# Designed miniproteins, single chains, continued (3): the designs that were tried, part 90

Each design is a single chain, and the fold is of that chain. pLDDT is the mean over its residues in the fold that is shown.

## One batch from the design tools (miniprotein)

Design m11326
Fold by ESMFold2-Fast:
Structure m11326 (fold): chain A 73 residues (1-73)
Amino acid sequence: SEELRASLTPREQRIIDTIEEKGPLTASEIAELLGLSQSTVSRHLRRLEERGLVDRARDEKGRTLYSLSDKLL
């Protein structure tokens, strides 16, 4: 939804855009791609997850991956 995207801060928008472009990503991968600390990215991802804008899942290697929710598609 464009309305949900418009409610994002510039940093949250960059995180969402990165996940949309690259597919499911870890917080560490997002931090590296955006030049942010992992703690900063993790705080934003938690807020986005609480809003139902990103989903969290474990992969076969035990990594935590973040993907966009259907609300943003």
Scores: mean pLDDT 82

Design m11327
Fold by ESMFold2-Fast:
Structure m11327 (fold): chain A 64 residues (1-64)
Amino acid sequence: MLEKEILEGLGRIYAGLGDLLASKGEYKEAAEMYKKAAELYEKAGDKEGAEEARKKAEEAAEKA
């Protein structure tokens, strides 16, 4: 279904935004973007992507 592809694409956008914010030292904002990515991946049925995004969110939150 097209909806899964759209949700996964949005997840990648939020994950990329998180990566950008983390590279700038904006760890709190990065963690929030990774959490949004994880939710989108979960809705898309991408359990592996969701798990990776959640892990990145936790790592960013620890550095905040």
Scores: mean pLDDT 83

Design m11328
Fold by ESMFold2-Fast:
Structure m11328 (fold): chain A 58 residues (1-58)
Amino acid sequence: SAAEAAELARRGAELMRSGDPAARARGNELLQEAGRLAKEAGAMEDPEFVEASEEAGG
């Protein structure tokens, strides 16, 4: 769902901000999964997902 994709993107973004390389690796995996879920759900332009993705990627 769009909400699930957004939650994974936000969680991934938080992990990417970690100083722990292992946490950042997990964050990257969550961001990849969030993108796939958003695409499958047709939610790539969902405002909540877009905002979460922008926070993660810049």
Scores: mean pLDDT 75

Design m11329
Fold by ESMFold2-Fast:
Structure m11329 (fold): chain A 80 residues (1-80)
Amino acid sequence: SALEAVEELEKLLKEALKSKSLSEEEKKVLEELLAELPAVRAEIERALAAGDFETVEAAERQLRGVAELVKELVKKQEAK
């Protein structure tokens, strides 16, 4: 679900931010993404309440895409 995707991305961002391999600039970007998640969650909850399943599906797809980008960023930093 989209709410599960928010929780998964939040956990992934928190774990990534514990990495010593990130630059200060990369850390700032991840911290900004983490700070935006409560607003994203609220929008998903509103869409679910309105029966706007198209918006919910689009949000889940975008959240999972961002999660994959974060995973790739961490892998690249670990390979250095």
Scores: mean pLDDT 79

Design m11330
Fold by ESMFold2-Fast:
Structure m11330 (fold): chain A 60 residues (1-60)
Amino acid sequence: GDIEDIKSELLKLAADGATEEEILTKLKELAKKSTDPDIKELAEAKSFDEALEKLLKLLD
C-alpha cells in the first residue's frame, strides 16, 4: 500500500546516506500524492521527529 511504498523509498534514501531534511522532504512529497487522509497528514509534520512518530503509528 501507499505507506509501505513510502517506507521503502525512505529506507532507500537512508541507506544512500540522505540527511534527515532530505528524508523529510521525500516523505512529504510522497504523502501529498496519497489519497489516504492519514498519510496526507504526514505532509503537515513540522519536524523529522514528528513525521517519524506519525509514520510509525500508521505502520502499526
Scores: mean pLDDT 78

Design m11331
Fold by ESMFold2-Fast:
Structure m11331 (fold): chain A 79 residues (1-79)
Amino acid sequence: EREEALAATRARFEALLALARALGAPEEALEALRRAGELALEAVEALFAGDEERARELAEEAERLLEPVREAIAAARAA
């Protein structure tokens, strides 16, 4: 169900943002996390619109944004 998939995706990224914020992640990492969440939501909507290629492209972009965020969170934990 589209609404359920969107709600689950939103909840996941909200939880990640809350965790990153609690760990003192820099604003750039928080912005990248927010952008990745937006792309993930767009990917879910593209899937329900029947555009599987668009959904894949959006998901790949979101994953690309998450790599430097993961590194920034690890650095913030070490501080």
Scores: mean pLDDT 78

Design m11332
Fold by ESMFold2-Fast:
Structure m11332 (fold): chain A 58 residues (1-58)
Amino acid sequence: MKKEWAEILKRGALEASRRGDRDLAHQLIDEAEKNGLPKEEAERIRKQADELASQPPE
């Protein structure tokens, strides 16, 4: 298992959520969890992604 791959997926999820792409962000988080990202961390990032995607970007 490659820790840096989970890290890359995590960064991609946050980037997607900043663009308002909530579903892509969740998909990337799910893949990171499959690659060994802890459940607690994945859940936290999902909440962060939802918050970012629901905020009007400026």
Scores: mean pLDDT 75

Design m11333
Fold by ESMFold2-Fast:
Structure m11333 (fold): chain A 88 residues (1-88)
Amino acid sequence: SAMEEENERKREEVRRLAEEAVARMGETEEGRKILAEAEEIARRESLSPDALLQAAVSLGYLAGLEVAREALERMAEIAGIDVSVFLE
């Protein structure tokens, strides 16, 4: 249970960072275009809310948005996972 609690805490922290990154992306014209693209993909592919957050941050990273890059780097550090996994 302690390991499950730690994994749950890490998942919640990663979700929170993704939500904050998405909110900050919405403050710029470039970020809003990326969010619109992520929402279209989510609608087409029936993505979960968590998958939509991952798609939005990953697309922002690929588009060169610094806020998305910073978020992905922090999320990868906390989760101990390869950033490339966020693209799937």
Scores: mean pLDDT 79

Design m11334
Fold by ESMFold2-Fast:
Structure m11334 (fold): chain A 98 residues (1-98)
Amino acid sequence: MIDVETAIKLAEALAKYSTDPEVRKRFEEIAKLLKENKGKDPVKETAAFFSLITLVIELAYRGEEETLQKALEALKDDPEAVRILQEAIETGRWLRER
């Protein structure tokens, strides 16, 4: 089950550790969409979450792991956040190996 609070926490951590300004801005926009639509619009919440996961998959696919590893370390005490982030990273790596 995906908790919107966990998705916000993921997006904020990824934004904080992003070294590319454009990537950082995209994660910040995702965090904003999640916060503004929390409990108000489930379609926008779902779309923002898929945008979050897709961007993580893209970064892992490109081998841009520094941001992802720093976010994992920052979130290590949140098992659900770690699980979601790790699954997205593994998906990106799997696609790169094909």
Scores: mean pLDDT 85

Design m11335
Fold by ESMFold2-Fast:
Structure m11335 (fold): chain A 80 residues (1-80)
Amino acid sequence: MSAEEQRALAEELRKKGEEYAAAGDNKKAAEYYTQAGLLYAAAGDFEEAKEAFKKALELDPSNSAAKTALKTVEALLAAR
C-alpha cells in the first residue's frame, strides 16, 4: 500500500475504534486503535501512531501489542 492509502485506512480504523468505545466494547476498540497506530507508523506518521497506541492502552491496559508498539514509536520520535 502507498503511504496515502495507509493513512486513509488508519483513519477508517480509528473511527471504528471510536464507535466500539462509544458502544462500550473497550477491548475491540483498543484492537482497532492498535491497528490504526500500526498503519500510521508504516506511513511515517509517528505522532499520530503514538496517540492511537496511547488511546488503545487507555481502553485496554493489557493490550501488549499496543504497549510494545508505543515504546517503539516513542524511541523513533526521541531519535529525531
Scores: mean pLDDT 84

Design m11336
Fold by ESMFold2-Fast:
Structure m11336 (fold): chain A 80 residues (1-80)
Amino acid sequence: VSPEDELRALEKALALLNRILARGIGALEELGGEFVEHLSVLSREAQERLIERLGEELVELGYDREDMERLTRHLLELLG
């Protein structure tokens, strides 16, 4: 992956992260596939950071921490 393709994937992943946070967890049904697809271009370390950030921000929005920890593990499993 080129640095330009990685940067573009990061920008798109961040934009989708912000949309999911604005709409709540239900948006993952519509946007989650695109989010995972852009994350798949990134390093494992970047994938883990963005998924962890999604989980923590959803907890701040009022979702249960244990449920968000299960969700983040599931998303990481989808990435391999």
Scores: mean pLDDT 83

Design m11337
Fold by ESMFold2-Fast:
Structure m11337 (fold): chain A 57 residues (1-57)
Amino acid sequence: MTPEEIVERMRAALEAGRWDEALQLRDEAIKTLSPEEAQRVMAEFDRLLREAAARAA
C-alpha cells in the first residue's frame, strides 16, 4: 500500500468508528514505509483522530 492509500483507509476506518482498524493501519505504516513516509502518515493519523474525536464530542 502507498502512504496515500493507508491515510485514506485510516480516514474511512475512523469515520466508521473502527478505531482498531485505524490503529492497525497506523502500525502497518510504521513497519512497512520509510521513516519519512511513516512520519507523514502518523501526522495525518493524529489529525484525523482529533477530527473524529471532535465530532464525537
Scores: mean pLDDT 78

Design m11338
Fold by ESMFold2-Fast:
Parts: C-alpha cells; sequence; structure tokens
Structure m11338 (fold): chain A 100 residues (1-100)
C-alpha cells in the first residue's frame, strides 16, 4: 500500500510513541524518521527489494533480511519473516526499526 505524507506522519508518530523510537535508542525526530523512510522505501508499506546477492530489503525502512532473518542466515535481530515485517500497514516495520 502507498501512504500519503499525512498517513505516514500519523503512523510514525503513533508507532514512535508506542515503541519508543523518539526516546532512548534513536533520539530521532518524527521528521528524521520520515526522511529515512522516503530514502529507503518511499511511501510503500509493502516495499520489497530483492538484491543481486539474494538478500531482501523490506518495509518502510528498507530493513535488510540479515536484521529480520527469522528463516535466514542473518543476525535475526527481530526474528520476523518478511511477511510479518510488511504487516499491519507498516506498523511492524516501525516496531522492527525501534528494536535496532
Amino acid sequence: MILSLDELRELVEKAARKYGLIGEKSGKTVDELIQEIVEKGGFRTDYREVRADGSVKAGLFGIDSSKYGKDGAGEGKFNMTIDELLGENGEKAVEAYAKL
């Protein structure tokens, strides 16, 4: 799904508060998080990029498969599948980013 800027801002503000993204770990503002989303996956909650090495970047933040790699050889930091990361209209991507 493609979000409008207003929908993206509401999602980020809600999830940043819920998962502590603007607090202890990142110290980032909502505008800085939106800028990262625009640079990685644009406004697409279903963003999926298969790279030449077979790795996948997915979700609003373009999270590498090594980070969410539940079924892969990656770091498995979030212990999520790609389908889980793409879920809940982007909220799962924000949750995963908060755990980085």
Scores: mean pLDDT 67

Design m11339
Fold by ESMFold2-Fast:
Structure m11339 (fold): chain A 98 residues (1-98)
Amino acid sequence: MSAKELVEKLSEKVTQLDEAVRAGDRDAAIAAANQLAETSKELGEKYPEVKKLAENISKLAQSLADGLAAGTVSREEAEVQVTLIIIGVNLIKKEVEK
């Protein structure tokens, strides 16, 4: 998969995560966050120029998934974490597009 294809997949999973969190669909949010963490990790392993950003997004998404599964993250806290993930993905997109 190319860097652009992985970034498109990240953007899709971010949209799914944001929609699930806003809908209160915990299971869908956990699934999207786990997929986002895996895709971000793969991007960081293959593309050194975005490695730090991708690792940070992967850790944040995994932490969100774990917190939602444990019931230790509120909807408001989840919305903040999703916003940080959106910012990070947009930074990766700009780096890949230059």
Scores: mean pLDDT 85

Design m11340
Fold by ESMFold2-Fast:
Structure m11340 (fold): chain A 117 residues (1-117)
Amino acid sequence: LREEAKKTLEEAAEEELEIGRRFHEASLTADLDTALELDADSMHEYATSVIYRKLAEKVPTLSDEEIKKLAKEEAEHEKRTSKIYLEKSKTSPLSELYQEAAKEEEEHSKRFEEVAK
């Protein structure tokens, strides 16, 4: 449980950073409205990456119940973010970028759901 939770948070933190980087790069050549949305999503991913790294550092100090609760809360957060990106993919010129991000967030959710068992 504890080692798995820490590893899942560390891997998710790295993957969130990469999603954020892709949104940021896309924002540099997009129209203003699209760029503002992409930059906001990039900032959200960078913030999530930082939080996951801090949580991974904290995992050794948590009880098993606190780890399961944390993993469940993060699974629900990732699932919500996936749905948001899937909806944005329907209207954004960067449909493929948002579709891939939604898929990655859904995969993060499933990994956190496994830790929550």
Scores: mean pLDDT 89

Design m11341
Fold by ESMFold2-Fast:
Structure m11341 (fold): chain A 58 residues (1-58)
Amino acid sequence: GELIEKLLKLAKKFGQNISKELIEKIVKEAKEAGATDEDILNGVAEAYGISLEEVLNL
């Protein structure tokens, strides 16, 4: 899905060697906890010190 592809692009951009399978597991656990795609993208943007707009443009 689009969310997983954006998270993979972010990990690659910031030099993180994270597998697609690990990202999918983290996203699944976050969604089971009630997070939306937007919540996950906002949290990742904050963690990397970038804007949500920069994440969405990847």
Scores: mean pLDDT 80

Design m11342
Fold by ESMFold2-Fast:
Structure m11342 (fold): chain A 72 residues (1-72)
Amino acid sequence: MSLAEQTKEGAERAIEMARKAAEEGDLELVEKMAELVREDLERAEKEGAPEEVLEVIRETLEEIERILEEAK
């Protein structure tokens, strides 16, 4: 499995967990998940990950942040 494939799988799981947490009113967990994805993005950028990988992580972060805002 490539880094891009692993990133996409991680993204799908993160979004699914964030949506479930938001539906249950656990906004603290959604915020924590957004923080973890942001840290993954910063690390990937520092390590020179391909733009395709960075794009997936950025889109994941934006979706989780949107889930958090919509749950308020």
Scores: mean pLDDT 79

Design m11343
Fold by ESMFold2-Fast:
Structure m11343 (fold): chain A 63 residues (1-63)
Amino acid sequence: ALKPGDQVVVTGGPPEYIGKQGVVGRVDGDDVDVALLDAAGKSLGYPVTVKASDLEKAKTPLP
């Protein structure tokens, strides 16, 4: 399960977020607030809400 502070990759949902990495800020059921990073590793300056099923841990693949 995802926890605040986990590094994640967007694997589904809106095409503009797919492949972006980020850090989990908040988990509320299936809704996860993620601070997304740009291609240079800088924060985009805003969190986005993504479904937990559309996220994968950047260092540990989901089972």
Scores: mean pLDDT 71

Design m11344
Fold by ESMFold2-Fast:
Structure m11344 (fold): chain A 87 residues (1-87)
Amino acid sequence: SDKEKLLEALEKLYETLKKLMADKSASDEEIFQALAETYHELVEELELSDEQKELLQRYAVGLALLMLDRPELVDEYAERLKKEIEE
């Protein structure tokens, strides 16, 4: 379903972000680049609609900005996004 695709995309994006945040050698720019690459791969692999692409892009931007400003809130924000999709 459309919700299942968006949930899978969000979960993969979040897992990528968490792995990158754990890598002490990665710069903020490298993390942003890797997130952008993951976004494009998910769009292609899951054949996301224009609406799903826009939503996933907003999620990616939100997670990236939160990582830079308030990294302690990343997990809570991801859980909130998941619940909003499951509605």
Scores: mean pLDDT 82

Design m11345
Fold by ESMFold2-Fast:
Structure m11345 (fold): chain A 85 residues (1-85)
Amino acid sequence: STGDQLNELLQKFEEAVKKGDEEEARKYLEDIIALYEQRIAALSENSSDPVSQRVIAIYQETVRKLKEALEKKDFQGALDILRLG
């Protein structure tokens, strides 16, 4: 499931951050962002109700913050964002 895949990527990302492995951390963060973007696309195509619109907005803001952290190579900041969601 998408949830199981996200949890696996989160664990791998956290371990890469702990190791200071910037290449592995970047790779897993890019994969996490891609999963969020896939979920946004799926919700956007299949839902127009206010609850779905709110969820889409939250995911879009999360993706924006994660992309900013990726550009800055702020992997700890990205991890903190993901731990709060």
Scores: mean pLDDT 85

Design m11346
Fold by ESMFold2-Fast:
Structure m11346 (fold): chain A 68 residues (1-68)
Amino acid sequence: SAADELAAAEAFLKSLPGVKVSRKGDTTIVAETTLSVEEQIGVVLRLIGDFPLLKVTLKGNTITVTAL
């Protein structure tokens, strides 16, 4: 389910050094990163590939993941 994918995405993001993860309600995760641009792109591509029921956006140093 999208909720199970969201929980798995949250656990993945929390496992990464330099990433601060918070929840915004029941459907959204906000990850503030100190990662390089290349590392951020890698994380976004991994999330898109592994979690098809989630919408992933990158703006500045912030990755936002929303359950569809």
Scores: mean pLDDT 84

Design m11347
Fold by ESMFold2-Fast:
Structure m11347 (fold): chain A 97 residues (1-97)
Amino acid sequence: SELREKALELYRKGLEAFEEEKYEEAARYFKEAIELLEKVDPNSPLLGGAYLMLGQALAKLGKLEEAKEYYEKALEIAEKRNDEVTKAQAERNLEKL
């Protein structure tokens, strides 16, 4: 869908901002991608990845309670999809909080 393609573009922009250590900008892009993905594909692996990356951006900003919430959302999607890689990443990030 067009909305899914837009979400992927926003997610990629978020990754670029995260790599540049622009964590507030990264968080905005990831939030926008999440809003679209929750409407069009709530069980998407891309949504799981976006939750995980938003959690990481929020943790870098010191927003640890919000980061925890998004890591838990990423873990839930990973478990439903049997995605061991994303599950392990979410679990490791939760342990570091």
Scores: mean pLDDT 89

Design m11348
Fold by ESMFold2-Fast:
Structure m11348 (fold): chain A 88 residues (1-88)
Amino acid sequence: SLEAEIVAALALMTLAIGSNIAKREGKEDLAEELEKYRDELSAAVQAGDIPKAAEILRKASEVAREHGYEDLAKALENIAKQLEELAK
């Protein structure tokens, strides 16, 4: 659906922004992991595997939380929940 495509695009943008912020703050390890998840998310979205896209975002949220990026973690978790709802 168009809604699923928009939510997926928002997820990709959120990971890209998060990675850039992490780099600017000297959190290179977090930035690299977020970039990895962005690539995995892009592949899942291209394959139409929305459940896998949501799982990738949950993992990215956990990594962000481990690094103290609570607002980013919450944003990623919220997007994952929206994708899970759309995968029904």
Scores: mean pLDDT 87

Design m11349
Fold by ESMFold2-Fast:
Structure m11349 (fold): chain A 88 residues (1-88)
Amino acid sequence: AKEKAVELITKALVDAAAELAQAQGESIDKEEVYELAREYYTKFLEEKGAEAMVEAARKAVEENKDDPLLKAAAQKILEAAEEALELV
C-alpha cells in the first residue's frame, strides 16, 4: 500500500515538473526526477506520515495561489497526496 502511495504522488510531481519546464521551453530528465522524488516521499511518509504530506501540499497550493501555472501544478500534487492517503 505505501509503495503505491509513493508511486502515485511521485508520478504527479514528475508530470507537474515536466509541464512547468515545457511551459518555459525547457525539458527535465523525468527518470532522474522520479528517482529523487520517490526517495523524498518514501522518507517523508516514514518520518511524518501521509496526513502531514497532504497538509504540505495544501500549503503549496495556498502559497502559489497568485501564479496560475504553479497553482495548477500544486493542485495536481495535492490531489495525488489525497489519493495516496487513502492507500495507507
Scores: mean pLDDT 80

Design m11350
Fold by ESMFold2-Fast:
Order: sequence, then C-alpha cells, then structure tokens
Structure m11350 (fold): chain A 61 residues (1-61)
Amino acid sequence: SLLEMLLEEGLTPEQAEEIAELLKKSDEEIFEYYKKKYGSEVVARVGVRDLKEVKAEYEAR
C-alpha cells in the first residue's frame, strides 16, 4: 500500500498518512511540502510521481 511504502522509506505513520492526503493536491504543492518537511533527500528517494502512481493503482482495485 501507499502507507506501507512511505513507512519503509523511514516516515512515521503520522507522516505517511499526512502525505497520502497531500497527494490529492497539485504536484507543485506536494513537492514543496515534501521538501520543507522531510528534506530534498527524501523527495529524491521516494518520488512524488511514483507515489501518485501507487495511489492510482491502489484506488483502481
């Protein structure tokens, strides 16, 4: 799941849940949020686009 993937990247359950809600916003807003809160390294590793693709796949089930 999206949350499981975020947890495996070292985010807390609270942070993972918060990011999942933010994936409903524009790419620019999501990128800026990740960068400010988790740092550029986390954004580079996780990839906002990959998270959106995983969410879309999960919602299609």
Scores: mean pLDDT 59

Design m11351
Fold by ESMFold2-Fast:
Structure m11351 (fold): chain A 65 residues (1-65)
Amino acid sequence: MKVYTAVATEDYEAKEPDELSIKKGDVLEVYGDPSSEEVLAKNTKTGEEGLVPSSYLEIVGVEER
């Protein structure tokens, strides 16, 4: 499965328990298709996982697992 490395381009505040709060400059792992409107991601700084809008992320790498 492909895991993408992404950088947050702007702040996003989670509105629901399944969403992820991110800050501009945070490094995230994105699971699945990064072209989806919402993606499942993990903030590598906090270890938290959740849904985040893909428009808030810049993909900077990919790894096959």
Scores: mean pLDDT 80

Design m11352
Fold by ESMFold2-Fast:
Structure m11352 (fold): chain A 87 residues (1-87)
Amino acid sequence: MSELEKIIEELKKLLEEIGKKTGKPEEMRAVIERLLEAIKQGDWDTAERLLLEALLRLASSPEVSEEEYNEFAKRMEELWKKLLEAK
């Protein structure tokens, strides 16, 4: 598996965790599919917007604390940086 594929798999896992946390796993699955397509096409602007959409959904969930949000946001930022370095 390439470095890029490993980062994408970790990002998928993070988004799946967000989907479970917000109670909307199916909606997050759609975001994941769109993200993978954007990455394959080299559309990094769309990929970034989709990640921000996932964080916005997490931030709007009444079940998510500020501390939990900050931890997810840090994990996503780290993975995004690694993804941009691996492209």
Scores: mean pLDDT 82

Design m11353
Fold by ESMFold2-Fast:
Structure m11353 (fold): chain A 62 residues (1-62)
Amino acid sequence: VSEEEREETIKWVEEMTKDLPEDIQKRAIETAREALERGVHPSVAATAAVLIAIGDKIDEEL
């Protein structure tokens, strides 16, 4: 995975989670970054991070 693809993936996760609470957005970005560092495909890393963020938001609303 190229450095450019990693940056684009992180920006996409940030954009998709911008309306969520800051703590949730930070966790999503951190999750995506860690997945990319482990060699996970950018699309999978981004999808997983966003799903985790959505789950965290639902738990906060309960």
Scores: mean pLDDT 76

Design m11355
Fold by ESMFold2-Fast:
Structure m11355 (fold): chain A 65 residues (1-65)
Amino acid sequence: ELEEIVRAVAEATGLSEADANRIVLAVLAGELSDEEQRILAEELGVSVEKVREAVRVARRLLEEL
């Protein structure tokens, strides 16, 4: 089921499954302040806007079930 959430986040945002997985794990760990999202964007080589989009999608899907 977590793998399905990662796939759905990747599909919705255009991120790789590896990048989506890292974001989903960060959401689950509760490590997503604005500063943490900026650091994650830098580490993954994507925009902060893309990280924010992926976080919103991940939170929505994780609240299901």
Scores: mean pLDDT 80

Design m11357
Fold by ESMFold2-Fast:
Structure m11357 (fold): chain A 100 residues (1-100)
Amino acid sequence: MIEVKVKADPKIIKEGEDVKIIAEGENKGKEKAILLLRAIDEETGELVGMGRIEIEPGKKGKVELILKNLKGGKKYRFIGKGIGEDGDENENEEIVEVKK
């Protein structure tokens, strides 16, 4: 089992401000896992950023994204997905609102 948490700080920003998004994974499985963090424009579905790491069995890992120049008046969805080589999957998400 892979546990995934996603945190955006802050969850509401103004246009021109930076957002830091952290995905944390804990691989409680017996096989290696991949933690993938994707940043998606909620309106268009466009991938605007991503990061990935491998997490060894019984270990924790994190992926950090710092996004700049996000457009005001939009929402961005951040999806953290853990994928084990044993086929175990888990995901969590966070939404960031960018105000004008």
Scores: mean pLDDT 83

Design m11358
Fold by ESMFold2-Fast:
Structure m11358 (fold): chain A 87 residues (1-87)
Amino acid sequence: MSSKLASRLVALALEAVGMSLDVDPQTAEELLKQVREAIRAVDAGDYEKAIEHLRKAADIARQSPSPNADAVVALAEEARELVEKEK
C-alpha cells in the first residue's frame, strides 16, 4: 500500500465515523462496514474487492444527509482511483 493510499483510507475512515453520527443506525453500520471491508481488501491485496466496497461507501454517502457526506464521497473516489493504479 502506498503512503498516499493509506492516508486517504485513514481520512475516509475518520469522515465516515463523523457521518455515522448524523445518519440512522442502519445506514451508519452499512457505511462503516463498506469502509472497513475496503481497508481489509487493500491490506489483503484484493484490489477488485476494495474498489467494489469504496464504490458502495460513496453511493451510501451520496444518498444520505450529512455535512460529512461530500468528504466521504470525495475520499472514497480518490482512494478508488489510487487502488486502480496499484493494480
Scores: mean pLDDT 85

Design m11359
Fold by ESMFold2-Fast:
Structure m11359 (fold): chain A 65 residues (1-65)
Amino acid sequence: SNEAAAKAVLKIGQELADASPDPAYREQARKLAEKAAEAMKNGDLDTAEEYFRQAVAAVRAGRAA
């Protein structure tokens, strides 16, 4: 279901955010993961994928700094 998929995306997004040592990038990644989960809940897969990619990019930026 879309709700189950949204919960899975949120959990993965939170785990990725927790991997960031920078609190600012961690918070940004969490917010993007929440937006991805909401898009999944609404069935907007393309929007969910875009927000999830942005969350991953935020985590990577925090690690590269």
Scores: mean pLDDT 74

Design m11360
Fold by ESMFold2-Fast:
Structure m11360 (fold): chain A 86 residues (1-86)
Amino acid sequence: IKELEEEIKKEAQKAREALDKAREAIEKGDVEKAKKYIEEAREHVEKLRELAKKTKDEELKALALRVVELLEEEIKKLEEEIKKLE
């Protein structure tokens, strides 16, 4: 259980780091770099979702799925900002 919690935390952190880099790229007008970081973030969100499905701890699953929801919302906002630059 502790190992699964740590993996969930690790994948959530990697997704957030990728989204921070995507936002920085958007601020600099680097659309291609921003798209790359959003793709990286999506990969970590997918891993996080799979880890959430593997847990039998209902509270941990709910927390992980809530984090997935927040990360997906942030991805959508950043994709909208990219469209404004194109």
Scores: mean pLDDT 84

Design m11361
Fold by ESMFold2-Fast:
Structure m11361 (fold): chain A 57 residues (1-57)
Amino acid sequence: GMGSAAEGAAAARALGAMHGGTAPGSTDPRVIGEALAPQSAATAEDLARQAAQLMGL
């Protein structure tokens, strides 16, 4: 769709989940997913803000 804060946040959240990196001391996908969920949300919000600035939104 067209660029919107909600769509940008969703895309940034997907990238944030990847960028959130590996949880220290855990390689279990369930534990990592749970640990990354709040971190990826916070990172996605920051990435969405930066992307919006770069795109002139």
Scores: mean pLDDT 55

